Designed miniproteins, single chains, continued (2). Designs and how they scored, part 9

Each design is a single chain, and the fold is of that chain. pLDDT is the mean over its residues in the fold that is shown.

## One batch from the design tools (miniprotein)

Design m4279
Fold by ESMFold2-Fast:
Structure m4279 (fold): chain A 75 residues (1-75)
Amino acid sequence: VPSYRERLLAALEAALAYLEEHAPELVPIVKQAMDAVRAGDLATAFALLAEALARLSPELREQVGRLMEDVFRAA
């Protein structure tokens, strides 16, 4: 069974693919969040993710949130 961090990374990879098409300017922040997750620095990861989500439109935020939740639960 994948660890919490592995599931979170899978969700972030899915979000990255979506954002590359719809909001490519946020890709660097999400990649930094993924690096923080790999390093075990969840506080930095969550802060970076909150910043990225705040920069998305409400519609894109909802779509990314749904995608991440679905991937996290399936991982």
Scores: mean pLDDT 82

Design m4280
Fold by ESMFold2-Fast:
Structure m4280 (fold): chain A 78 residues (1-78)
Amino acid sequence: EKAKKNAEEELKKFIEEYHEKKTGRKPTKEEIEKLAKEFEELIKKDNTTLKNLYEDLKKYVDDTLASAALYLQYKEKL
C-alpha cells in the first residue's frame, strides 16, 4: 500500500521534472493528473501482462527516475 502510493507520488515528480527539462516549462496540472490516473488504472487490472508491469515498477520504486521511465515505456505497450 505505502509502496504503491509512494510510486505514484514519485511518478508525478518525475513527470514535472521531465516536462521542465524537455520543454523548458512546467507541465499543466491536467497532464500530471492524466498520467497519474493512467498509472492507477493499470493497478486495477488483473491481466498477466499488467501484473509483470506492476512487479517491474515495484522493483524500481526506490529509484524515482527508473520507475517513471519504466512506466512510460510500458504505457506504449498497453
Scores: mean pLDDT 56

Design m4281
Fold by ESMFold2-Fast:
Structure m4281 (fold): chain A 87 residues (1-87)
Amino acid sequence: KYKELLEKGTKAIEEGDYVTATTYLSRASYLSSDIGAQYSSTAALYLGLGRYEEAIKMAKLGIEKSKVKEAIKAAETLLKEAEKLLE
């Protein structure tokens, strides 16, 4: 369930649907002791609000605090997207 939510969140990020991404990543954060998903859900929220610098900071924390490959991938996808949109 946790991995599935992370995968759905990552796909939503790739599709530019940051509201859906925030929902899936927020739900994932409640199912795991890995706090990385909390930072990733906050990054997705900032990305949706056009707050790209804050999104980058939160995505980096998501990478640092995640121990699961799927959670790291979600955070890395958020970082890449935020950096691209900041340019």
Scores: mean pLDDT 82

Design m4282
Fold by ESMFold2-Fast:
Structure m4282 (fold): chain A 86 residues (1-86)
Amino acid sequence: MDAERFRELVEEYLENDPSLSEFEKELAREYVDRLLREHPEYMPVAIEIMERSLRGEQVPYTAEVQEFERATAEIRREILARSRAA
């Protein structure tokens, strides 16, 4: 259930940014798939971050958000490296 909700929020975010290339959208979807596979425990935090971002709200830098960023840092690094190499 949370996995489908997270994917829906990410797709909405990607649709709202016309500056993103199809390649960048594909990388974002790969990032989502990796998060769901490797770190499903962080789905509640990831959903809250996306919902706040879609509303244009500042995401509070809580201990939970900090833990999420630390746990997912390697995945983000790998995805960003591919984005820059293209």
Scores: mean pLDDT 78

Design m4283
Fold by ESMFold2-Fast:
Structure m4283 (fold): chain A 58 residues (1-58)
Amino acid sequence: SLIEEVEKLALEGKGKEALELALSQSIDTLRRALAEARRRQNSLAGSVLGEALKIKEE
């Protein structure tokens, strides 16, 4: 899943790649993934997905 891929990249110190993966997704996909990351209390994935969503919405 997107959440697991983003978390894995961030845990490996590949924060830039994690953000790029998130930025390649649609706004709708990011909103759904961010909601799910928050539900799972995955703060690491939530942080990356939230930053990508903020960039795409602005």
Scores: mean pLDDT 84

Design m4284
Fold by ESMFold2-Fast:
Structure m4284 (fold): chain A 98 residues (1-98)
Amino acid sequence: SARERALEKLDEVRDALARASEASKDLETQILLSMALIAVSVAITAVRKGRMSPEEAAELLERLRDTIEKQSKEETPEIKELLEKLEEAAEELRELAE
């Protein structure tokens, strides 16, 4: 179902966020990534309970991508992978909404 695919994409983003947070050595970047991880975890629960649409989840991932790209003080391989995963997941969630 569209919901199951949305949850799979959100889980992939959550894993990428956890990896980026663990690899981060800058405290402000680690806090930013940890807050994003909480937001995605809440979104997973909301999608599972039918309180968040795939379109709303895509909008959240787009906002997180923009925030991390602008505010991250580190450019690690894990952060680059995370930004790519956020963009890909948002695009796929948009397709599920159509």
Scores: mean pLDDT 86

Design m4285
Fold by ESMFold2-Fast:
Structure m4285 (fold): chain A 57 residues (1-57)
Amino acid sequence: GGMSPDDVAFMEQISKLIAEKDYDGAFALAKKKGWYDKLVAHMKRLEQLREEEKKQK
């Protein structure tokens, strides 16, 4: 990977907020870092994975 340690730590914080379903907090942090569009794309992918998981449960 080519990500700085600071970027990795920031991504982990956003991922934690998403796992806690604090989407507003996750988007606020992503916007502050300039990652809003990347988070939107990531959330769409996670939603697709959840739909697939529902079919398996």
Scores: mean pLDDT 73

Design m4286
Fold by ESMFold2-Fast:
Structure m4286 (fold): chain A 65 residues (1-65)
Amino acid sequence: MAPEIDESLLPEGYKLKSVEILSDDLAVATYEKEEGDNIVEVSVTYRKVDGKWEAVDISERTIPK
């Protein structure tokens, strides 16, 4: 089951690019947003704790167009 993504962790305008389910309790969701001449990519790592998906790590990078 895909993690329910807490969209409050992401500013408005981000688009879901991919979800990678690595195991029954580990998933990575990647989002992107266009900001001027750049693409901002956010990767959120989710872990299932007590039956709930929780964001445990967030990484951001900026890619020039």
Scores: mean pLDDT 72

Design m4287
Fold by ESMFold2-Fast:
Structure m4287 (fold): chain A 81 residues (1-81)
Amino acid sequence: KIKEAIEYLKKAKEAAEKGDWKEAAKYSAKAVQYLEEAGKLETARKVRELSSLAVGATKKGDTKKAVKLLDEAIKLAEEAA
């Protein structure tokens, strides 16, 4: 549910901080799935968009941008709880 989505977004943020874009993408996808299963379709869409941008930033080595985008995604998921 939403709590699990938040935990996966936090794991995605940790992966992004380490420069691991593959793990960031994997954990972000899990978070989006949990938000969709919770019926939070609008939040899931926004989190997916922010996570995709964060993964792209991680691939480019822009850790600060990736972390900021994932922090925004975490806040959206928390507001949806």
Scores: mean pLDDT 86

Design m4288
Fold by ESMFold2-Fast:
Structure m4288 (fold): chain A 75 residues (1-75)
Amino acid sequence: SAEEIAQKFFDEVGWSNRLNDDVIKKVMDKYNIPKDLYSKVKSILQEGYVRYYGGMMTFDQMDEETLKRLTDLIS
């Protein structure tokens, strides 16, 4: 399902690699997430990161929002 694919992608990219283009692309390819979604996936990950470091949300809130947005995108 889209939720399972998004969760596996999110877990495998990991916190330290959320802004690493090479890691994002490799993990997208591994889970058969379409390459045309790359720019939107990157945007979702970057937005969550910026909002967390900007003090706008907790780490858990960022992860929950990011996973939901990735699930909606892949669906």
Scores: mean pLDDT 82

Design m4289
Fold by ESMFold2-Fast:
Structure m4289 (fold): chain A 81 residues (1-81)
Amino acid sequence: SKDDIIAELEKEVEKIKEEIRNDPRLSEEQKKELVETLDKSLKITIETIKNSDLSEAELRELKALVIAILRQEAKEIIEKA
C-alpha cells in the first residue's frame, strides 16, 4: 500500500538523519541545514506518492531512487566539509 511505502521511506530518511547527526566531520550548522533539506525532500516525496497513480512496483522503485539521491546529496555535502 502507499501507507506502507511512505512508512518505509520515513524510516530510511530517519536513519540518514541519524547518520548525519552523528557525523563528526559536519558542523552543527551543516547538520541542521542537511536535516532541513531532507525533511523538505521527504515532505515533497510523500505528497507526490499520495497524489500519484503509480503502481506498487513503481512506488517501490521511486522509494529506492529517492533514498539513493538523498544519500548521494549527503555524501557530496560531507565531502565538501
Scores: mean pLDDT 82

Design m4290
Fold by ESMFold2-Fast:
Structure m4290 (fold): chain A 91 residues (1-91)
Amino acid sequence: MLYRPDEKLREILEEVGLHSETYTEAEIYRGILEYLIKKKLIDQSNPDALDNIVDVKDTKLGEITGVDSFQLKDVTPIMNAFLEKSTPVEP
């Protein structure tokens, strides 16, 4: 299924160079991870450590989600919150 991102999710995706009208869930998930990497919020020597605490204070993602930090394993719930505000589009 394709999603047209809401305004706030689109801002995050644009920060990583994504300017499409619609995305799959996998593309949105990847975009959020690339945003965290680009902002140097994830330790690039161990990016798969799911228990790593990501400090998003003073970032667009923190402003949009209303949280100062989260664990990397919580990226999926955060993505799902954006998808609930985004418009599903038939392919």
Scores: mean pLDDT 73

Design m4291
Fold by ESMFold2-Fast:
Structure m4291 (fold): chain A 106 residues (1-106)
Amino acid sequence: MEEVAERGRELGAKGTAEDAREAGRLGAEAASKGGKEGGDAAGGAVTEAGNAAREKGSAEAAGEAARGGTEAAKAGGESGSSETTAGGAGGAMAAIGAAFEAGSKV
């Protein structure tokens, strides 16, 4: 799980739509495993992807990061874990904000 989060953050930092999409998928996978660690991992991965997309000015990459964060929050909710849902929702909110900022500037 921690390895999944680190890989997600590294991919997200590249600021491309493809890497952001993969980071989102890894975040959702971590969230589906449940618990605070799963939620924290998901939040970290999608937040990093959103930040990188914002810095690159890529609305598409930011959008993929936001989608991944939303999927992570949904996976946490389906598992019934409030801790996992909270982490995923936090990442989704950060990524959505980044997407709006990137979309406004490009």
Scores: mean pLDDT 62

Design m4292
Fold by ESMFold2-Fast:
Structure m4292 (fold): chain A 83 residues (1-83)
Amino acid sequence: MEEVEKLRKESIEAIQKGDVEKALENVDKILQLTQDDPETAARILRELAEAAKKNGHTLFADYLERLADIVERGGLPLPVKLP
């Protein structure tokens, strides 16, 4: 199994269990692994956003949708700058 596909699956499972923190960590890893493939990154982020919406994590879903738009436009893989 490719690492990206494994992280995608684990992220969906984490969202279903309400573990948004683990899902966020996996999103960061997915972005690092797909840095040269923004279309794949954006597609995965939108899949995760849909899972988040279905499980009641609307703010997290909005975050992921925004992140997907930024990545697809060739921007930074984060919606906000460093903390």
Scores: mean pLDDT 77

Design m4293
Fold by ESMFold2-Fast:
Structure m4293 (fold): chain A 79 residues (1-79)
Amino acid sequence: MTPEEAKKELEKILEELKKEKKYITIEDREKIKELLKKIKEEELNEELKKLVERVEVIEYTARALREIGDEIDEELAKR
């Protein structure tokens, strides 16, 4: 996939999120991350940069919640 094709795919995901999706799914996050590996940062417009920031926040939050959940599960399993 060329960087230009990756950018177009990322723009399609952004448009779908605006039109139909209530939230970014795990599948969407994985696809966005793969597309971002192929695009230079300078090629991102403001809307795509906001999408990247949103994905980063969701990834951070999901990881933090999972780590907290794992700690709770470990404490419950000990009791």
Scores: mean pLDDT 69

Design m4294
Fold by ESMFold2-Fast:
Structure m4294 (fold): chain A 71 residues (1-71)
Amino acid sequence: MSEELIKEIKEKAETDVARLEALGRPDDAKQVRDAYEKAIEAEKKGDFTTAANYDVAARLIAVGAEVEAEL
């Protein structure tokens, strides 16, 4: 269900972006936001594989940036 999946992606984007911005990582937050926006765009186009790939990529970027922020 495309609306429910878009809602989930938006919630993840808000959470991950807010966390990175709080850590002083605005460039990483922007990259994560851009990846989630591409996932939403792909979902709206019915390209579910591309949407899933961008969703996963955004999560990996967010985790990597959070780990790096502690160094």
Scores: mean pLDDT 82

Design m4295
Fold by ESMFold2-Fast:
Structure m4295 (fold): chain A 55 residues (1-55)
Amino acid sequence: STAARIAQLEADLALTEAQLAELEASGSTSVSSQVARGLLQAEINSLRARIEELK
């Protein structure tokens, strides 16, 4: 169902946001950490867009 798909995407969003927050809290400024932050931000944006399209 659409509701179940939204719930799964919201769970994935919460997990990805938590991962980004933990990475930011680490204070790491390495190139690999900067790349990881960019990828997590892109994933968050993608998940938010998909949730909005299903509403």
Scores: mean pLDDT 87

Design m4296
Fold by ESMFold2-Fast:
Structure m4296 (fold): chain A 68 residues (1-68)
Amino acid sequence: KKDIEEVAKKVGELAEKDPTLTAEEALERLKKEYNLSKKQLEILEKEVKEHPTWTAAELAQKLFLSLT
């Protein structure tokens, strides 16, 4: 849960700064700028692969909805 919460927050912050940012672009930025855990990287890559047309905002929303 904490891994998902942390990446959802980071993706959300990126989307807020740049509303045109795609989910794939957000993943690439997080890989370069943040020390992501294996689990966090796996979660992000899975969601981006399943939803290649999504914006970073949509990705963040999906991740937050996964926190039940």
Scores: mean pLDDT 78

Design m4297
Fold by ESMFold2-Fast:
Structure m4297 (fold): chain A 56 residues (1-56)
Amino acid sequence: GLSDEERARLAAEGVARAYPEVPAEEARKAAMDALKRNPSLSGSQAAAQAVAALGL
């Protein structure tokens, strides 16, 4: 399985592809915050939560 850090990086890459104006570091932080709230999230689910948290 992927670590939380690996899933957060994949989530940040997904956000960066859809929203290139968003800094990768902010996307990764939002994804990590989502994973801290729900550790069972996949990378794509963490990306969706990061998008919602960033107001995108």
Scores: mean pLDDT 79

Design m4298
Fold by ESMFold2-Fast:
Structure m4298 (fold): chain A 63 residues (1-63)
Amino acid sequence: SPMDRLAAFLATLSAEKQAEFEKLFRKRYAEVLEEAVRNKASAAEIEARLEEVVDEVKAEIEA
């Protein structure tokens, strides 16, 4: 599942990098929810956008 893949990825990171991931994800998550409310997005649309955000934050942490 997406959550199992995320958990496996986080397990490869140091505690410091896990904290960085959490901070970045929380910020992007808030932005996605604000946009979803404004656009009256469906639950499926929100889930798809959140998966994109996870991939974006992973790329940023891996850089």
Scores: mean pLDDT 79

Design m4299
Fold by ESMFold2-Fast:
Structure m4299 (fold): chain A 99 residues (1-99)
Amino acid sequence: RAEEFVAAMRAAAPAFRRANDAIEKLQKGENVQEAADELIRALHEIERIADTAPPEVAKWLYREGAESAREGAKAARQHGDTENAERLDSIAKELEAKA
């Protein structure tokens, strides 16, 4: 329903902002471990919102979350953080499976 779609999108917006901020830090090589942990927390929040959202919104949230996870993994890998890159790729795969 329209109200549920809007509510889910509004609920997810802060988590996507935190994810984007974390990806930017990862791209700059700033506090890579802290930034990776922040991104992972934001992605889990997006997943929780998606799990309770209407199917159309859930599918979009899972896909966008997976994309953010892939971007974070790429950034972590560019700075030699293969462990966090693998963690983020794993999260992306889980979100892609739910999409």
Scores: mean pLDDT 86

Design m4300
Fold by ESMFold2-Fast:
Structure m4300 (fold): chain A 63 residues (1-63)
Amino acid sequence: EEEEKLIEAAKLIGRREAEERLGPVLSVEVEKVDENTYKVTAVTEKGVIELTFTKEEILKLFG
C-alpha cells in the first residue's frame, strides 16, 4: 500500500535526522497528520524530537 511505504520511508528519514541531532534513537513513531503531511516522533536518551515531512519530500527521497 502507498501509505505504508510512505510511513516506512518517513520513519527511516526521521530516524536518521534524529540520530544526527541527538544520537542513538530508542523508538520512532510516525503519524499521518493529513493527506500530505507526516509527523515523526523520535525518542532518544537525550530527549524527544518531532520532525515533519510532506508526502512530496518523502517521494523525492525514496522515489
Scores: mean pLDDT 79

Design m4301
Fold by ESMFold2-Fast:
Structure m4301 (fold): chain A 101 residues (1-101)
Amino acid sequence: DRSIMEQLLKEYEEALKSSDPESIYTRALFTAFATSEDPDAWLERALKSGLITPAQAERYRRLSPSERAELREYVDRLIAIQKELARLGLTREEYLALLNK
């Protein structure tokens, strides 16, 4: 469901702006789902362990295979950028300034 995908992306992007425990949890959850080799198996384990609610699991289950692939690509790209920033000793803002030259 495109609408659910867009809502999850927005929640993730907002979570990236904060260092509070809930925001850290939200982005960790999103990253774990997006980068999992078997997202459905991951959701089942997370649900059984109480890491996520049934409502949260259902939102993720409603994503199509193509939407899941888009989320994985998005997260993989962000991880690659974060690794490059760490390697260069740059902030996100400094990196964006370099890209806009």
Scores: mean pLDDT 77

Design m4302
Fold by ESMFold2-Fast:
Structure m4302 (fold): chain A 79 residues (1-79)
Amino acid sequence: MDKVKEELKRLLRDLGIEVPDDASFEEILDRISQAIAELKKTNVTRYTGLVLRLISISLGSSEEEQEAIRKAILKGLKA
């Protein structure tokens, strides 16, 4: 949904990650996976903050959006 997509774009921009205004939900989730993979190795504080904010966003999301966010987190953790 558009609200979740906008919250995820804001989250990435707050981390200094550039996101196009017309980015797809899949593109946003791929950038989240990459950010998790990078930050877990380079900055534990930012990594923890990112995961907590993702969980918070997911609580206000549909079941399908929650599943997509969870899958993106797991993808980042496996990298």
Scores: mean pLDDT 81

Design m4303
Fold by ESMFold2-Fast:
Structure m4303 (fold): chain A 85 residues (1-85)
Amino acid sequence: MKALVLAPSVSRALPVALLLKKQGYEVTIEIVSSPEEAKKALEENKDADLVVVIGPRELYETAVELGYKPLRPYVPGSPTILTKE
């Protein structure tokens, strides 16, 4: 299964990406700072089964708009996990 991590920096993405790799995911990290960058990253990684958003609510909302469903409510400062199904 494929996972996409959206984060403002590699240092914030890396611990989450390493955990997902240990769970058997093929992980792509995309560094994003805006909803437009997040939308582009999500559209370029449409085959991702799992998306983890690290950052402001607007990035989370972009993933939801593209059809990803949150596994838990958004919490500021915490990684938010969404699934394609």
Scores: mean pLDDT 81

Design m4304
Fold by ESMFold2-Fast:
Structure m4304 (fold): chain A 65 residues (1-65)
Amino acid sequence: WRDAAVQAVRDAGLSPEEIARFEQLLSKATSKREILDAVSEATKNSSEAKRREVLERVIAAIEAA
């Protein structure tokens, strides 16, 4: 599910720096809640619409795994 979550944030069009921050936080995540927290932290400077899109894609990726 980690690789699928990373691909979801790439497909959402996040910057390489935001993707790298998400990957770093995701590597330390041990629960679904921590993954959602990682999305929020990595996208905190993005628009609300972008944050929602990334969150939806990551949730779908985790549920599919």
Scores: mean pLDDT 77

Design m4305
Fold by ESMFold2-Fast:
Structure m4305 (fold): chain A 96 residues (1-96)
Amino acid sequence: GTLETLKNELLEAVKQGDYDLAASLLSSAVKLAESLGDTDAAMALVSAAVSALIQKGDYDGALELVSTALKSSSNPTLVSKLIGLSLEVMGEMLDS
């Protein structure tokens, strides 16, 4: 479906280091998942992209994508989970 296509394109953009495209695709995917009431799909997608950036040692990029997801969400449950993910990324960065 459309959300799966956006996820695949997002992960490819992350792999290529295209942060502007990654942010745009992430924003679209989060808004779509939220419109479908699927906060778990939104979190899985954000977590996958963030994990890919952490694997590359790009903690600043990971935090920027979480920030993009936060700006794209209006769901309080999703916002709370994204704040938790941001704190986890900051912890990993400080321990590096």
Scores: mean pLDDT 83

Design m4306
Fold by ESMFold2-Fast:
Structure m4306 (fold): chain A 65 residues (1-65)
Amino acid sequence: SLEELLKIYRDSVLEEARKRRPDMTPEELEALKKKIDENVEITKELFQRRAERGESEVAKKRLEG
């Protein structure tokens, strides 16, 4: 499901950031999460836009998934 992939992606980025900066603050982590979420939202929006053409059923199922 999309949610699973997004979680893996986010966790991966956060893990790498923590490795490079073990002194990272929660505030910095929150900012990183927001940036990732924003990029993800853009991708989902594009995917949803495609659904209205002819993949409404397939795209909707994947989005809801």
Scores: mean pLDDT 69

Design m4307
Fold by ESMFold2-Fast:
Structure m4307 (fold): chain A 78 residues (1-78)
Amino acid sequence: VKEVIEKLEELAKKAGEYSKEAAEIIRETAKKVAENPEQMVKLVREGLKKALELLSEDQRLELAEEAKEVLDLALEAE
């Protein structure tokens, strides 16, 4: 859980360079994961989807690797 939260915070910093709203969605996702670790995978999927929808195609590609790393970590912890 802690590693997923740390990765979400790192992703939020990078997303914030493109969209403050996207960064805020990712940070809220990290808070929700901390409060509801049993729903971590669902929360990460929903949060990343909402945040990435606010970004252009090129910006999404730039963040794709880190977004995948967060989701993979959440899936491994399940």
Scores: mean pLDDT 81

Design m4308
Fold by ESMFold2-Fast:
Structure m4308 (fold): chain A 70 residues (1-70)
Amino acid sequence: MKEEINKLKLELSEAVKQMMRITDEEKRKKANEGILEAARLISKAEQTGDKAVLEEAKKKIEEIKKILNS
């Protein structure tokens, strides 16, 4: 779990950097909202050890990646 959480934190950091390079304001806003939610889920998974919350965090990161790559 710790390795999975660290990987998600790295992916979240990369998503933030990619979001900052987006010139489309609506796309950037959607990405930012996803990033904030993913950060919250990662923190909750880290505090609780809940695998279901970790899976929600992974899904949110994938949704963010789709927004950033669209």
Scores: mean pLDDT 81

Design m4309
Fold by ESMFold2-Fast:
Structure m4309 (fold): chain A 72 residues (1-72)
Amino acid sequence: SKADRGKHLLDDILTSAEQSFKSAKTDDEIDKHEQQFVKAVQQVGQRLGVPQSEVEKVIKKIQELKEKKLKE
């Protein structure tokens, strides 16, 4: 379904976010990555009709990746 495709795209975005946070070397890069990936998740979720609960879970995971990176 359209929502199933959306869920897979959200997982792909999360994987890309993990790689981007690992390679980030400045706080500015970390902030830029968070903003870009959160926006991408919201746009894909809305366009493909992914349940808001699933969108929020992925956003939370992106925020957790940021927090983990900042504590390094």
Scores: mean pLDDT 85

Design m4310
Fold by ESMFold2-Fast:
Structure m4310 (fold): chain A 64 residues (1-64)
Amino acid sequence: STDDILEKFNTLPPEVQEATVKNLMDRFGVPENPDLDEGLRLAVEKDPEGSRDIVNRVLAVQKS
């Protein structure tokens, strides 16, 4: 669900959150949005599976 993705995303450091949203928006053709949560929601609406995959990959890298 979108809420599960958003919860995982919010565990990331702020700098990583910003980079992740910019990557998602670029990959899915979503216009730039200064609100990171809104940017993530728009990316999830465009591709929920791809957005979840990217967030999970970023989270895995951050946990070492």
Scores: mean pLDDT 73

Design m4311
Fold by ESMFold2-Fast:
Structure m4311 (fold): chain A 71 residues (1-71)
Amino acid sequence: MAVDYGLQGARAARAGNVEAGREAVRKALAALQKETDRQEILRGIGAILRAIGELLDTGLREGKPELSAVG
């Protein structure tokens, strides 16, 4: 389900795995496009937006000099 993949994307992003997070978001979007139930569409959108927010936060941190100095 889109919600499931969205939550997995958020978790992967939080762990710093941007590639896995992006893959989970792609799967969530594919599942969302097959969904016709209004409630499930809204839940899926919410989970995907959260995952995107986490990916953006992780991407910003990875692009910062302090993260480059640590890694």
Scores: mean pLDDT 71

Design m4312
Fold by ESMFold2-Fast:
Structure m4312 (fold): chain A 104 residues (1-104)
Amino acid sequence: GVKEKAVELLLEAARLLVEAALRIMEADPSLTLRAIGLALRAIGLELDAELNKDDVEKLKEIARELIRLAREVVRLAREAGDDEAVRLAEEARRLAEEALELLE
């Protein structure tokens, strides 16, 4: 159903943000602690989506938080100079926005 599709999109968005953060660490090791912080936030949102898969209002909140997190990851990816990390984070933002639209 629509909720199940929204959860799948949120989980994929979180996974892409973790992948982007790992790429940032490889591209610029000086950004490692900031990238780890962003990855842990993405993992937390992935777990929160799994635990709240039947709560539409909570899933909307998680989607908005993933959109904000994706924007932060895009900025850090640009600082690292990794175009693929930018692409992954922008794709994560699109998926989270699609999930939010499905839930509205």
Scores: mean pLDDT 92

Design m4313
Fold by ESMFold2-Fast:
Structure m4313 (fold): chain A 67 residues (1-67)
Amino acid sequence: SLAAERGGALARAVGGDAPVSAEGAAQAAKTMGDMGVDEEAARKAAEELRRAGTLSGREVADIIRRA
């Protein structure tokens, strides 16, 4: 599906075990909304990502997959 391809591409772009900047985390949350995640769920995820600050690419990918 398109959503799965976008999730995979995003996970690859934020890259494996490398730490992700706060900007990267915010971009990941935006992409979740673009993939059709419920508006409230996407907003909650964005808030959590902002609070976490810098995340690894694996953590970002896991959040997206669970959404």
Scores: mean pLDDT 56

Design m4314
Fold by ESMFold2-Fast:
Formats: C-alpha cells, sequence, structure tokens
Structure m4314 (fold): chain A 80 residues (1-80)
C-alpha cells in the first residue's frame, strides 16, 4: 500500500491510501480523495471544487490509472 500525505492550501493535511500496482477508474480516485477531504473537516463545497480539479488532471491520463500514477497527480494538484 502507498500512503500519501497531502497538504491542503489551508495548511491541513489529508492521508490517502492507494495500492500502487492496482488499476483504478478516475471515479474511484476522485471519490477516495473527496472522502478524505470530508473526513478532515473540509466543507462539501470545497471538497467538490478540489474533486473537479483532480478529475480534470486524472482524465488527461485516460479512462484508468494505476495507484502510483494517481498518487503523483494528486501530489501535483495539491502543490499548486
Amino acid sequence: MLTLEVTLPDGKTITITLDPNKLYSIDEIVEKVREALLAAGIPEETADEIAEVLREALEKKGEEITGEEAAEIIKEVFKK
């Protein structure tokens, strides 16, 4: 299992766990991140905005993505 610690713009951190060798749908990755944001106390409207940005970034890789590739894109999206 790959564990990601992601720092949000407000300074909060979220933890996301992915299997780096598993192939995920874009919807699965977006939902995992959205749930992690909500669990960290991020408002639903903010979580939805972040989920939209993440979806657009993931869709550039195609229909499916490995956990390792998803992890790199998640890190990129949250560091901007």
Scores: mean pLDDT 80

